# Designed miniproteins, single chains, continued (5), part 104

Each design is a single chain, and the fold is of that chain. pLDDT is the mean over its residues in the fold that is shown.

## One batch from the design tools (miniprotein)

Design m19605
Fold by ESMFold2-Fast:
Structure m19605 (fold): chain A 84 residues (1-84)
Amino acid sequence: SAAERLERAKALLDRIREAALAGDRAALEAAAREFASLLSPEEAAKVDEIATKVGEEAAAKGLSREEALEKVTEAMKKKLEELF
């Protein structure tokens, strides 16, 4: 269902963030591939657009990598909720 797809996509975003913060490249690549497989190209493009925008805003504000990843992750989750 769309609700199950949304829940899985949001869980994968948390896994991506955790792997990125831990420096676990293998886990990051695996979670990112699985996340991409859940989205259409159009959905992926819209999520990438908000991730880029929020990431640039976080960098401009001088946020830490941890703070920036948290804001990007939450923005991506919100965009997924709009799309699903």
Scores: mean pLDDT 88

Design m19606
Fold by ESMFold2-Fast:
Structure m19606 (fold): chain A 95 residues (1-95)
Amino acid sequence: MTALDDEVLKELAEKLRELIEEQRKLLEELKKEGLPEEEVKAAEAVLEGAEKAAEYLAQNKPEEALKELARGIVKAAELVADASPAVLASAKAIL
């Protein structure tokens, strides 16, 4: 496999950061609608993982980026009672 171009990874990091900002705005609206604390914490765990992933992508470390995103997803799923087995299995396969 050919390594991804540093420029491509930086562009992906920028786009991911934009998506994270958009998702944070949606989370604030959901909080106003009465989203449970456990679900808020789960969403924040995913966003934290995504932020760390963006940092690693900017550093040309896509494998570490993927692992941080997967950790965020696993943590989020473990915080909510209705965690999807398919989502958990997919995220744990990356870790």
Scores: mean pLDDT 73

Design m19607
Fold by ESMFold2-Fast:
Structure m19607 (fold): chain A 91 residues (1-91)
Amino acid sequence: AVERFEAAFAAFRERVAAFLAWLETLKDVPEEERRREVLARAAELDREYQELVELLREVAKVDPELAERKGRELLELVAEVQAALAEALGL
């Protein structure tokens, strides 16, 4: 459970870093042109987030203290993605 979560979380962090870097390359692209692709990639990240939440619930059954720490880290990362997504979509 813990090992599966750690591996999935590491992969998610790498995908988030790539997503944020990709958004930076779109700053000069009109919002209307980038919106569909941004939303599609955000939906894939949301799917991975949901998978991490399920794995985190399994971690909580074995190590609730670790689950609390990792849950906080995951929420901070999600907040960063939401802020960048809002900026990219002109929200």
Scores: mean pLDDT 82

Design m19608
Fold by ESMFold2-Fast:
Structure m19608 (fold): chain A 85 residues (1-85)
Amino acid sequence: SNDAYIEALNFMQKLLDEIKEKVEELRREGKSISEIMEEVDKLLDEAFKKIEEKGKELGLSDDQILSIQNMLVDSVFDFLLTPLP
């Protein structure tokens, strides 16, 4: 249902916010871009597993789960590549 999909999107948004907070923490610690990307890759792998589990619990299709995972990836990379003002 649309409600299940919205719940999964809200769950993804929470994971996105956690990844963003971790990136900002690593930036404050003076970590290199390479070190930040290694941590992001690990966090994305963990987030994909959580989204798959949540999506299956909510009865989402594999295509819907993949769509949400792709939205997370796009959002994370948009954040990483957004120029500072």
Scores: mean pLDDT 87

Design m19609
Fold by ESMFold2-Fast:
Structure m19609 (fold): chain A 72 residues (1-72)
Amino acid sequence: SAEEYAEEMAAKLVEAYEAAENGTLEEVEKYAKEALEYARKMAELSKNKESAEEALKKLKEDIESLLEKAKK
């Protein structure tokens, strides 16, 4: 369900942020990619596609910022 994908996305985002502080760039990239994949699945199941696409866009921007920070 969309709710299950949202929970998985949140879990992967936490892992990505933790990797950005204490892990490797490869770990940040892995978890960020997994989070984005769950976000896409959530958007596909949403009846409010416009709202889901807006949320996905914001998440992509947040992930890009995190990756830039992790790259040093």
Scores: mean pLDDT 79

Design m19610
Fold by ESMFold2-Fast:
Structure m19610 (fold): chain A 94 residues (1-94)
Amino acid sequence: MEEIEVTVLIERRGDEVVVRLAIWRKVNGKLEHLATVEVRTRDLSLAAIEAALEEARRRAIEFVRQTEKDEEKVREAERKISEAVAAALAAYRA
């Protein structure tokens, strides 16, 4: 059994915000790290954080498209990446 898991973390480190998007593959209950995309900004505005999240989403999708040949798996990963980014933005706005 193989599933893609995506996490998005928005972390403030001093005067900058770091957006980390990490992609894992879960195979037979074991979690395998595939990639991490990191985007940083010193602009603490919501617009800059939204732009950083969109850049992380774009780079993560590009990675999946370059490394995965199964179009169904690509679509599932793109869906999970987009959902994780949307959830992180909603949590940050709250």
Scores: mean pLDDT 82

Design m19611
Fold by ESMFold2-Fast:
Structure m19611 (fold): chain A 73 residues (1-73)
Amino acid sequence: MDELLAELAEYARARDVAGAAAFLDAHAEQFRQPELGSAAVNILGAAGRDFALAVVGRLTDAELAAWLRRRLS
């Protein structure tokens, strides 16, 4: 659990939009869980609105993308 959040935070720190999106898609089932999803919103939001929206715009998992987009609005 903490390992997934730490890895997402590293992509956010590096401003790696493609890496963050691919990582979230690879772990979409876990990030669709409310606790992990809420933590992901906080990490993406802290990296800035433009970064967060760019990451969400690249997601292929429609359910995760919709959930994150709603909470970043």
Scores: mean pLDDT 85

Design m19612
Fold by ESMFold2-Fast:
Structure m19612 (fold): chain A 73 residues (1-73)
Amino acid sequence: MVVGSPEEVLRWAEETGDETLYYAAVLALATAAHAKLDKSAKVGEVLAELHSAAGRFVIRKTEEGIVVEFEPF
């Protein structure tokens, strides 16, 4: 499931107070910042992952930019 852009996930974390979503948003924002410097990453490539008790957050490069996906257990 695509959750959204790093900025959208940060907003959702602020609305819910979920610390895991904050960590996912921070990781995604850092990944997006790094991707501006490192142009080697390809569309569809997984750049980072965060494992939580509820599932896995996947930070992926898409044609629209960096997105956060969530795969529940």
Scores: mean pLDDT 78

Design m19613
Fold by ESMFold2-Fast:
Structure m19613 (fold): chain A 86 residues (1-86)
Amino acid sequence: EEEKKIELAKEAIDNVRKAIKYRFDNTPENKKKAYEYAEKAKQLIDELGGYEEFREVAMKHLGLSEETVDYMIKRIEDILKEKEKE
């Protein structure tokens, strides 16, 4: 159902924005929160069908630019890679 995909994409975007927000703070507590939100965003994107489906839904139904969606994807991938290096 298209509406369910839109809801998943909205939740993913909210979690991406929270991950980015918390990652700006350099405290261990805020880094942990950033990692948790990034992981939740990735889970929602995977449930939606992966990065390509997320791009399509976010651009077509939520009015996000390609640049914005690519930025969001890169930021969550960078945050998740940072967690793995710890």
Scores: mean pLDDT 84

Design m19614
Fold by ESMFold2-Fast:
Structure m19614 (fold): chain A 114 residues (1-114)
Amino acid sequence: SLEDITRSIGLVLRAIGAVLDGELNGDYKKAAIEAIELAKEVVEIELKDNPEALKKVLELLEKALKAVEEGDYEKAIEYLEKALEVVEKEAPDAVLAKQAIKIAIEAVKKAKEA
């Protein structure tokens, strides 16, 4: 729906804002956590009509979130990249979900390099 698209766009913009805030204040770990949580919300909207893909992607995003919380950024990137592969294969039209996951990957990479 138009409401779902509008909400997903807003969440993607918030994820970009979280990454920029992390660069400004140096809290890259917090930025990575926020970006992953926002990606989960976008995925729940964009993949709601594909429950099997939704379940797989959410499980991978939850594993990525736990890895970031533990400081295991390499493992978090692996889980996020696997989540992106599932979306690309099973829900390729979920453009905003793919963008949200890519933003989360960049946020975690910045946390790793910090």
Scores: mean pLDDT 90

Design m19615
Fold by ESMFold2-Fast:
Formats: C-alpha cells, structure tokens, sequence
Structure m19615 (fold): chain A 87 residues (1-87)
C-alpha cells in the first residue's frame, strides 16, 4: 500500500496514479493503461490523451461504478500497489 496526502491525490492524474502504483515500471504502466483505456471504450468515447490527463477524482465522479471496478481489475491483473489517502 502506498500512502499519499489528500492534497496530492486531488491533483493526481490517471497517468500519475497508474505510474505511482506501477512503482515506476514503464512496461507495467503501459500494460495497465492499455487495459484500462480499452475497457473504458465500452462505457465512454474518452481519448487516450483525455484519460491520461484527467484528474482521478473527476473520473471517479463521472464514472463511479465503471472506473472503480476497472481500477480494481487493473490492480489485481497487473499486481499494482493500492493507494491509501492520508490527511
């Protein structure tokens, strides 16, 4: 589990979150992002650039059930570290 502040989490993009959870492993990040992007196409017409640069809280707000489910699947499939938000 990776601990980050609420302030840092609020500013974090999907790209930054997945890179952090991948432990800086570029190949793991690329595989995880591809999986997330391809499955998001079933729920939205979001582009790769839009997905990469979107704030994580905004995606959770817009697609609460779909995004959270997909993030859980990505964590399990690619062995990513979970994020714990601390005050």
Amino acid sequence: TIKISAEEYAKMTVKELLELMSGGDKKRYEAAFKFLYERMQKYSNITKEELENMPVPALQFLYPDSFNTLLDQVVKEFGLKEIEIVT
Scores: mean pLDDT 79

Design m19616
Fold by ESMFold2-Fast:
Structure m19616 (fold): chain A 95 residues (1-95)
Amino acid sequence: EKLEELIEEIVELASKLSKDIEELRKIAEKIKELFEVEQAGNQLAAGVIEAALGDLETAKKLLKEAVKTLLEAGYSEEEVAEKLEKAKKIIEEEL
C-alpha cells in the first residue's frame, strides 16, 4: 500500500516535469546515483522519463518493476520506500 502510494506520487510529480531532453537526462542521472542495484536505478529513471513524456501507464509499470527488482535483491519494504522518497525529493526539487 505505502509503496503503491509512493509510485503514484512519483508518477504524478514526474508528469509535471519539463519535456526538455537535457533536463530529463540530468534528473535521470541523479536518480540512478541513488541505487547500488543498477537495474532498479535504470527502471526508475526510465519510468520518470515516461511520466514526463505523458506515458503514465508505462511509467507506473517501470516503477513497479524497479520496486520488484529491489525486493528481489533483498531490500526491505522500508528500504525501498526510503529510495523512492529520495527519488521523489529529486523530482520535487526540479519543479
Scores: mean pLDDT 87

Design m19617
Fold by ESMFold2-Fast:
Structure m19617 (fold): chain A 63 residues (1-63)
Amino acid sequence: GQPVRLTATADFVARGSDELSLAAGEVLEGELLRVDAGGWLRVRLPDGTVGWIPGAHVEVTPV
């Protein structure tokens, strides 16, 4: 995947075990694995956690 910095622009509460929760203003480093046609991002975090987040709730910056 591509190394990225993810900045949450809004709160998001995960609804399933394959989704990640976000707090507005949270900054995550990780890898962008996939962008879905519905605007969802599949990411891998440094601890090995993989999950989906809504693209509308994050700013993605390539590293």
Scores: mean pLDDT 82

Design m19618
Fold by ESMFold2-Fast:
Structure m19618 (fold): chain A 84 residues (1-84)
Amino acid sequence: SVEEVKKIIEGLKRQLEGLRRRLQELVAAGDEAGVAAMIAAFRELAPEVEAFLKEIEKKYPEVKSLVDEALKLLDEIRAEVDAV
């Protein structure tokens, strides 16, 4: 259902925001090993999340706006990862 798909996208956004927050905490703490591990985890996760969101948009065009928001968040985190 569209409602269930919206919940999944909202859950993914919360997960991405949590990862972003954790990365920022580790950078602030000077935890080089923790930062490297989070960057590796993000680089592995990001292509799969992007592919999933693009497939969801094809099947449920009604959630395009939410997908675009999640993809924008993903791009913002990617920029922060690349800045480390």
Scores: mean pLDDT 87

Design m19619
Fold by ESMFold2-Fast:
Structure m19619 (fold): chain A 69 residues (1-69)
Amino acid sequence: SMEEAERVGKLMEEEFAKDPKDPINISLTIMTLSTSPESIREKSIKEALEKAEKGDAKGLGKVVEEAVR
């Protein structure tokens, strides 16, 4: 649901704000995105990695929210 997607996005944003480059946080993001439809999974993972490299926790949370919606 939209509410659950927003909750997951906020949770990921909170964790990534602590350390966006933490391998555990990156692994959790990839794992979450792996449940996305195959047609958007690859793109979502690439965008998430770009946001993580830039330290953009908010952007990363939004990518996860859209992917699990």
Scores: mean pLDDT 70

Design m19620
Fold by ESMFold2-Fast:
Structure m19620 (fold): chain A 98 residues (1-98)
Amino acid sequence: SAIEEIKKVLEELEEKLKEMVENGESLRKQLEALSQAFQKIMKIILEDKSLSPEQKRQALALITLAMSEMIERLKKKDIEGLKKVIEELKKELEKIMS
């Protein structure tokens, strides 16, 4: 399902961002990784023929807000806060896309 693909992208992103922060990679590279993952998630949502236009709109709004919050967590090197944003995003996307 689309939601399972999105969850996998988010789990891979979480691990990658954790490793990048721990290895001292630049904020710019962290934001590029985040941007690439969210572009992939947006494509999955937009191409899912089972979702209504309203479900797509709600999901896209939610991921935009989550991306902004994740950027703020990365600026603060707050990995635990980042994980909480990802967990909340997964739960809220399941509610919208189910």
Scores: mean pLDDT 88

Design m19621
Fold by ESMFold2-Fast:
Structure m19621 (fold): chain A 104 residues (1-104)
Amino acid sequence: SLEELEKRVKEAIEKKDKSTLEELFPEVEKLAEEVLTQPGYSLDEQLRVYKIGASIIKALKLSSEDPRVEPILRLALKLKFEYGEDEEVMAKLQQIQNEVSRLK
């Protein structure tokens, strides 16, 4: 479930467990691609998937040129394109980006 994935990622980041984050990232990448290509994901679920993916990217110190990063960046662009005029959604996306930027 998304909730279980969030919990596992959060715990791995807190423990600085890079091997667990590397193992979890393919599942997050697949989920981001599903959000990009399939209907049925709520805005809340899309923001949560983005936060998980962005958190792993930051924790693993992945380059923007890493192909694994592309689905997560595309998800951020999709959210900005679809909800760019929704101040509440843009504030939530900015909050996620600020929280992720503070990860070491």
Scores: mean pLDDT 87

Design m19622
Fold by ESMFold2-Fast:
Structure m19622 (fold): chain A 90 residues (1-90)
Amino acid sequence: MAALQAELDRLADALLAKDPSLEEAAELIRTGKSIDMAKALKLVREKGNAGLAQGALYASTGVAMHEADPARADQGVALVQEGLRAVEAA
């Protein structure tokens, strides 16, 4: 729980550093809910930056994995970390 939230907060901060107009997407990412992550992904994709979109996709998949199966929680956190790397490289 705490590890996932910390990585999502870092991802949201990195996203805003790259594009401050993505404030709504960043807030949705901070909720850590799969439905909100899907909405955030749509908003990020509308900006046309493939790196930011890839980061949001990894984070969305990681959150969905964490919600669906506790045995995959560590894999979910790892995917959010991959998403952070994609955003930072964008």
Scores: mean pLDDT 83

Design m19623
Fold by ESMFold2-Fast:
Structure m19623 (fold): chain A 84 residues (1-84)
Amino acid sequence: DPGLEAFLKADPQQLADDLLLTLKSVEDNPITLEFMATYIAKELSKYKLTPEQIEALKQAGVIDILEKYANKKVFDAFKKANNL
C-alpha cells in the first residue's frame, strides 16, 4: 500500500508502535487478528525492511504476533523478502 511507504521512511520505532497499535486494536477477536496480521505481513513483504526496522518490530512484539496469527505461507514470504 502506498500509504505504508511513508511510515517506512519514518522513525523505525514509530513504524513498530503504529503496527502494534493496529494489531492490539483487534487482539480481542482472534479471526480479525488473523486477517489483520496476514494483511500486514503480506504488505510488509512488498518492501525490503532495514535491520533497524526489523529490530524495532521484534522489540515491540509485532514479529511474534505476525508469526503466531498470520497465514503461514504469507509469513514465510515476509521472512524471505526480509532475509529472515
Scores: mean pLDDT 78

Design m19624
Fold by ESMFold2-Fast:
Structure m19624 (fold): chain A 58 residues (1-58)
Amino acid sequence: MEEGDRLRAEADRLAAEGDLVGAIRLYSQAAAIYRAAGDAASEAAVLAEIAALVEQRN
């Protein structure tokens, strides 16, 4: 959980800096960690952030 939360915070920072590709990578890593931990709510939240960033790129 701590590692997943850390990756989310780092992804938020990269997104704020305009590094959408870097943010998507870190959100994807956080999603995998949350899934392994059984935290479906946090996984869903991170997947929603990825979807929003993909819309910004396209």
Scores: mean pLDDT 82

Design m19625
Fold by ESMFold2-Fast:
Formats: sequence, C-alpha cells, structure tokens
Structure m19625 (fold): chain A 86 residues (1-86)
Amino acid sequence: GEEARRLGEEGKELGRKGGDENSVKGGRLAAEGGSLAAETGDVEGGRAALEGGLAAARGATTSKGAASGTGGAISGIGALFQSGGE
C-alpha cells in the first residue's frame, strides 16, 4: 500500500487549508506517514511526510500547530535518511 504517501499528502492538504485544527491534524498525519515510510523504506512516503509537515507548520496559526507540523517534517526527514533516498 501507498499508506505513508497518502498520509503525507493528506497532511499537506490540511496544511494548505491552514488554521489551528488543520495544522495540528496535518502535522500528526505527516508524522504517522513518516513513521510508516521509515518502517517500509518508502522514499516517496518520506518525501510526502516532509512536505506535509512543512505545509502544516506554514499553515499554523498557533505554536501547537507549528510544533505538530515541524514534528511531521522531522519524521519525513528521518524516513528519508533511513531509506537512503534521494
């Protein structure tokens, strides 16, 4: 399955919508996607999680939303390093 990529992309869509709830949820989904990408060696899932986390952080209107988005981005980065991806 493309679960990790799906989660990252869903997080990115929520980040694009912006606001507190969307950024918190988007960051959480990106973090989950990054974790799954690391487990499966899914480079594209890791990239989607990084983009999703960054989008959630940028859409954040509160520190909680920004922290959630940043966590998602870090999970995506971690997945990319685990996978040895480009």
Scores: mean pLDDT 77

Design m19626
Fold by ESMFold2-Fast:
Structure m19626 (fold): chain A 64 residues (1-64)
Amino acid sequence: MPTAEQILAEMLARLRALGLEGAAEELRRHYADLKATLSEEELREVLERMRRQILRHLAARAAA
């Protein structure tokens, strides 16, 4: 079972591979804020939603 930290690490790697350093740093800061207030389960749900958004964005760019 992937942890929220593992999901974050994979998302950061994907964003950096795309040259989206600013987005990667923003995601990292947002994660730190969320971790202060949300449980591990809630963090995983939020990160999975963000992961789906990133995958949708990647698919759209690949199709264009």
Scores: mean pLDDT 77

Design m19627
Fold by ESMFold2-Fast:
Structure m19627 (fold): chain A 68 residues (1-68)
Amino acid sequence: SEVFDLLLKAAQTIIERLRASGDPEFLALADELEKTIAEAKDRTPEQVEKLVSKIQEAHDLLIAKSDA
């Protein structure tokens, strides 16, 4: 449960950054990440893996767009 709580905090930080950008593409990513969190309520290994993957994807896109 501690690992999942840390992932939620990481996801929330990324969502805040995406929403602060004002970019419609980043807003869509924030919505998708929030949806992934909502779907992970049962904290199954598959849900945790999906959340980790989505956090990484959003983080990588934030970096790429900042440097582009």
Scores: mean pLDDT 78

Design m19628
Fold by ESMFold2-Fast:
Structure m19628 (fold): chain A 60 residues (1-60)
Amino acid sequence: AETVPEAPALGRIATDEEVPLTQDQMDAVNRELAARIQKEGITDTEEVRALYDELVAKAA
């Protein structure tokens, strides 16, 4: 018996394709990522990935 009203299931939260973010939110994340990469001069893929993950988590 699982009673966690503050922990909704992602499968039911998603609109159509089990995605927590809308297209608009993802576009904003990509924009911020690009701006930060250019401002900080990040060229390594590993650092880009870490930044992207952080921005996505913040946008959710």
Scores: mean pLDDT 66

Design m19629
Fold by ESMFold2-Fast:
Structure m19629 (fold): chain A 92 residues (1-92)
Amino acid sequence: SMEELKEWIEKQIEKFKERLEELEKKFEEAKKKGDREELKKVLFEAEILLGMIRIVLGVAKLVGAPEELLEKIEEVIEKAEELIKKIKEELE
């Protein structure tokens, strides 16, 4: 059960990375077009994604996941926070 839980967490990390890359591409496209409404939508989606990643980090810590796995989750959090910061700066 612990091994299956670790595999589930790793699968969630990969899905979060893929979603983050999609949001980064949408951000760059919206920025090029000056599409303020699309920027707001991407911001909202990025904030929801960050919330989901933080929940997975909480679960990983609760079950005593190895440090390497926690570091991978924290890296994705940092990338999501940086994207959110960039979108907010573009909206100013």
Scores: mean pLDDT 89

Design m19630
Fold by ESMFold2-Fast:
Structure m19630 (fold): chain A 80 residues (1-80)
Amino acid sequence: SMEEEIEKLELRKTLLEAVIGSSEFIKELLEKKKAEALAQGNTDLAAKLDQLIAQNQKSIEILKEEKKELEEKIKKLKKE
């Protein structure tokens, strides 16, 4: 039924939101660690953390795009 398909997509959206939230939390922790590294003059560590932050940001962007696609599918199924 339409209701069952909507429920499945809503569940998938909820799981995706959890993964996005976890990735954003990890990014925040990496940014804090980078600030600490810079305060200590550890530019090598700061550079490595920058790479990890950039990788996490790309992953977050991909996940947010997937979430947007799911939201559009849900809207179409709900008709309005």
Scores: mean pLDDT 88

Design m19631
Fold by ESMFold2-Fast:
Structure m19631 (fold): chain A 85 residues (1-85)
Amino acid sequence: MKVTIEATGADGATAKTTFEATLTPGATVPVAVGAPPGGLEVGDKVKVYADGKLAGEGTVSEVRQVTLDDGTVVDVAHAMVKIYP
Protein backbone atom coordinates (compact mmCIF):
# COMPACT_ATOMS: atom_id res chain seq x y z
CA MET A 1 0.00 0.00 0.00
CA LYS A 2 1.07 3.64 -0.40
CA VAL A 3 2.27 4.81 3.03
CA THR A 4 2.76 8.49 3.84
CA ILE A 5 4.44 9.61 7.06
CA GLU A 6 3.62 13.22 7.98
CA ALA A 7 5.26 15.14 10.84
CA THR A 8 3.88 18.54 11.85
CA GLY A 9 6.02 21.24 13.43
CA ALA A 10 4.87 23.86 15.95
CA ASP A 11 4.41 26.41 13.12
CA GLY A 12 2.01 24.04 11.30
CA ALA A 13 4.50 23.19 8.54
CA THR A 14 4.52 19.52 7.53
CA ALA A 15 7.32 17.18 6.45
CA LYS A 16 6.23 14.12 4.42
CA THR A 17 7.79 10.89 3.20
CA THR A 18 5.88 8.47 0.91
CA PHE A 19 6.83 4.85 0.11
CA GLU A 20 5.32 1.40 -0.57
CA ALA A 21 4.89 -0.80 2.51
CA THR A 22 2.55 -3.10 4.39
CA LEU A 23 1.30 -1.88 7.78
CA THR A 24 0.39 -4.43 10.48
CA PRO A 25 -2.74 -3.39 12.46
CA GLY A 26 -1.92 -2.71 16.12
CA ALA A 27 1.88 -2.73 15.60
CA THR A 28 4.30 -0.09 16.87
CA VAL A 29 6.87 0.79 14.20
CA PRO A 30 9.94 3.08 14.03
CA VAL A 31 9.82 5.82 11.37
CA ALA A 32 12.16 8.59 10.22
CA VAL A 33 11.23 11.85 8.44
CA GLY A 34 13.54 14.44 6.90
CA ALA A 35 12.83 18.15 7.45
CA PRO A 36 14.55 21.54 7.13
CA PRO A 37 16.71 22.45 10.17
CA GLY A 38 14.54 23.63 13.08
CA GLY A 39 11.33 22.42 11.39
CA LEU A 40 10.70 19.51 13.79
CA GLU A 41 11.22 19.09 17.54
CA VAL A 42 10.88 16.27 20.10
CA GLY A 43 7.19 15.96 20.97
CA ASP A 44 5.90 16.99 17.52
CA LYS A 45 3.04 14.91 16.13
CA VAL A 46 3.54 12.21 13.50
CA LYS A 47 0.68 10.73 11.46
CA VAL A 48 0.78 7.71 9.16
CA TYR A 49 -1.56 7.43 6.18
CA ALA A 50 -2.28 4.26 4.18
CA ASP A 51 -3.64 5.00 0.69
CA GLY A 52 -4.63 8.49 1.89
CA LYS A 53 -6.45 7.33 5.06
CA LEU A 54 -5.18 7.93 8.61
CA ALA A 55 -3.71 4.60 9.79
CA GLY A 56 -1.58 5.50 12.82
CA GLU A 57 0.07 8.17 14.94
CA GLY A 58 2.99 8.89 17.26
CA THR A 59 5.35 11.59 18.48
CA VAL A 60 8.90 12.60 17.57
CA SER A 61 11.33 11.12 20.12
CA GLU A 62 14.65 12.31 18.62
CA VAL A 63 15.87 14.85 16.04
CA ARG A 64 19.35 14.65 14.52
CA GLN A 65 20.97 17.17 12.18
CA VAL A 66 22.77 15.70 9.15
CA THR A 67 24.80 17.27 6.34
CA LEU A 68 24.24 15.76 2.89
CA ASP A 69 27.01 15.24 0.30
CA ASP A 70 26.07 18.50 -1.48
CA GLY A 71 26.46 20.52 1.76
CA THR A 72 22.70 20.73 2.42
CA VAL A 73 21.83 20.54 6.13
CA VAL A 74 18.65 18.70 7.14
CA ASP A 75 17.03 17.40 10.32
CA VAL A 76 16.02 13.75 10.62
CA ALA A 77 13.18 13.17 13.10
CA HIS A 78 12.72 9.71 14.59
CA ALA A 79 9.41 8.52 16.02
CA MET A 80 7.66 5.37 17.20
CA VAL A 81 4.18 5.24 15.66
CA LYS A 82 1.25 3.07 16.74
CA ILE A 83 -0.71 1.61 13.82
CA TYR A 84 -4.45 1.46 14.51
CA PRO A 85 -6.09 -1.97 14.94
Scores: mean pLDDT 79

Design m19632
Fold by ESMFold2-Fast:
Structure m19632 (fold): chain A 88 residues (1-88)
Amino acid sequence: NKTIDELVKNLLQKDRNVIVKGLSSVFPVSQETKNGLLNSKNDEEFLYHFRILLRVELSLDSETSEKVLECLSTADSVEELTTCLKEL
């Protein structure tokens, strides 16, 4: 999916502290997953922890996961991200 590839590229340019704070304000994100996301040394490691969060920890379907990715890719602040995620 070309759109998903573009959203992932945008996500990787965002501040990880904003991502983690926004996600954990709406979803029950474990401390282990928060640490994995924040301490990721490269994009591959970050995406690994992000996929585990969406697919395993939160058990989101593909449609909801895509909407979460869209919120993360378009929001520039914790407040915008939290508002977007609450609409899911």
Scores: mean pLDDT 83

Design m19633
Fold by ESMFold2-Fast:
Structure m19633 (fold): chain A 97 residues (1-97)
Amino acid sequence: SEFEKFINELKDKVIEMLKNGTDKEEFEKWVKEKMKEALEKGLLDEEEAEILYEILLQIYDIYLEIKKNKKPEEQEKAFKNIEESLDKMKEELIKKY
């Protein structure tokens, strides 16, 4: 599915940006650009894009806090939380359509 490709690429790039220490402002700008792309392609509606934007910002804040503490087990937990949050979003979108 084009949506599955979009969300997988989004997930991979989010993880890359977090590992690279991307600033929050740059991360927010990139997420906004991706949400606009999804809207233009008809992959998400405006409400869905707003929800996903907020989820990704929360994930950024959580990961940054965990990375600052430098605990390997907590970093693994953050990745699992990211995957779970994105999977829940997929399920909600499938149920809506």
Scores: mean pLDDT 76

Design m19634
Fold by ESMFold2-Fast:
Structure m19634 (fold): chain A 91 residues (1-91)
Amino acid sequence: SELEEIKKFLEEKKREDLANAKTEEERKQIEKEYEDKLKAIESSESFRRIELMNLQNQKLLDYYQKVAKEKGPEAATAAVWEKMREEAAQG
């Protein structure tokens, strides 16, 4: 479901933020912030839509980085625009 995809996305972002945290206090604050976000998406359609958009944007960025690493930034730009067109046609 979309809710499960959003939850997985937020868990991945939490992991990234925790990896960048320099203090135990920062880590506890990050854990609390993501717990609050998870509760918000379960109770609010608007919050789910925002996080779904964030998830789709991150998927495009990840795809760009993957193609850029393999084929260079010019090919990656073309690939991202093509993927955006494909997703728009499917949705």
Scores: mean pLDDT 82

Design m19635
Fold by ESMFold2-Fast:
Structure m19635 (fold): chain A 73 residues (1-73)
Amino acid sequence: SYREDARRVAEQLRAGARSVKVGTVSASAENDEAAEQAALIFEGSADTGAELKDLTFTTADGSTGRVTFLPEP
């Protein structure tokens, strides 16, 4: 399910992965701060069930992260 895939992506990002794909959900992050930010976003998405399509964000130090999601057909 989307919720499970999103939670798995968050777990992998918190474990130090910089590029993760689970099912239709993917994420990339430049560094640990960006990965933590992405993990928080995916955790919130998994908890609420609110599906993400695309998201790019910038941390306070100028690092970037990208998270993407394609809904199931």
Scores: mean pLDDT 68

Design m19636
Fold by ESMFold2-Fast:
Structure m19636 (fold): chain A 60 residues (1-60)
Amino acid sequence: DLAQEVADLVRALIAAGLSPEEAIKKAAEKFGISEVEAKVLAVKALRAQGETDLADLILE
């Protein structure tokens, strides 16, 4: 599931100290998708997993 893989990478990068913007850019580059698409996929998967605070942080 691409959305899950994007969310997992974004979560790991933020945990490693990257900003949400930097994490989204790195995930977009990794998966060959736009930053907007990476943001949408990450937010969708994180919300489905109950990580609403992290999803909201990415949307800011």
Scores: mean pLDDT 83

Design m19637
Fold by ESMFold2-Fast:
Order: C-alpha cells, then sequence, then structure tokens
Structure m19637 (fold): chain A 70 residues (1-70)
C-alpha cells in the first residue's frame, strides 16, 4: 500500500536531512493535488520512523496542512 511504501523508503534513509526532504516532497505532492488529509495521514504514519529532527519537520507540515483545511 502507499503508506507502507513511503515508510519503507524513509526507513532506508540514513540522514535527518534526507528524511526531512522526503516528507516535504510527500506533503507537497499531495497538497498540490488538494489531497490534504492523505498528506497528513502519510506524514503521521511515517513520523515514528523518522529521526527527532525530521519528526519536528513532519509536525510543522502537519500543522500547516491542518490550518489549510480549517
Amino acid sequence: MLIDAVVKTVQSLKSAENQAAAVELVARHYARQGRLQLAIDVLEAVKPHLSEEAAAVADELIARLRAEMA
């Protein structure tokens, strides 16, 4: 499934910078399609597999996406 594929990709990344870049790309891709809830769901699913620094970036992206839906 899509979420499982993203989780596996993130787990293969070794640097916080590469993990942060990957979550930004995923969020941007789905947000551009108007699929804000899917972007949030994917970010929430991958967050436990991220470094602390990349998880903070994911939290900021989730907050921004939620604000766009409010």
Scores: mean pLDDT 78

Design m19638
Fold by ESMFold2-Fast:
Structure m19638 (fold): chain A 74 residues (1-74)
Amino acid sequence: MSLREKAVELLQELIELLEKDPEDIEGLKKKLREMVETLNDPMIAQLMEEVEEALEAGKVEDALQFLRNFVSSL
């Protein structure tokens, strides 16, 4: 599996988790950290930091938009 294919798969799983259970902020933050460690890509790390900041600010819609836009650009 290519790094791009793995990134799309993991990002889609994260989008589904956030849509299903946006209240589990700590679980979402844990998943973000696991993705950064697994993919080891600076663009993914930057995206995850932006998503985590949006979630901590209560901006779930912004977090979803960041993830969807990134997936669409792959």
Scores: mean pLDDT 79

Design m19639
Fold by ESMFold2-Fast:
Structure m19639 (fold): chain A 90 residues (1-90)
Amino acid sequence: LEKLIELLRALAAYLRALGLDEEALDLEVQAGILEIMKALGIEPSEEKKEEILKEIEAARARAEAALAAAPTPEAAAARAAYEATVARLA
């Protein structure tokens, strides 16, 4: 659960660096819900975890496409930070 929350927040930061604020907000809301569930001792269902992982995969694909279309130093740095988080959580 903690790894999933951290991954969602890291990807949201990458999306915001790309100007994808609406997509970033969606992931931030999901992370917030998971943080509340964690605080209450509620475990998300496997079905919900799979749904979130699918959403992360789709958001990552959008981020990579956006970076390819309009590369900036800020977006490149945010991508590196996101990839570092992914590597650390593996």
Scores: mean pLDDT 83

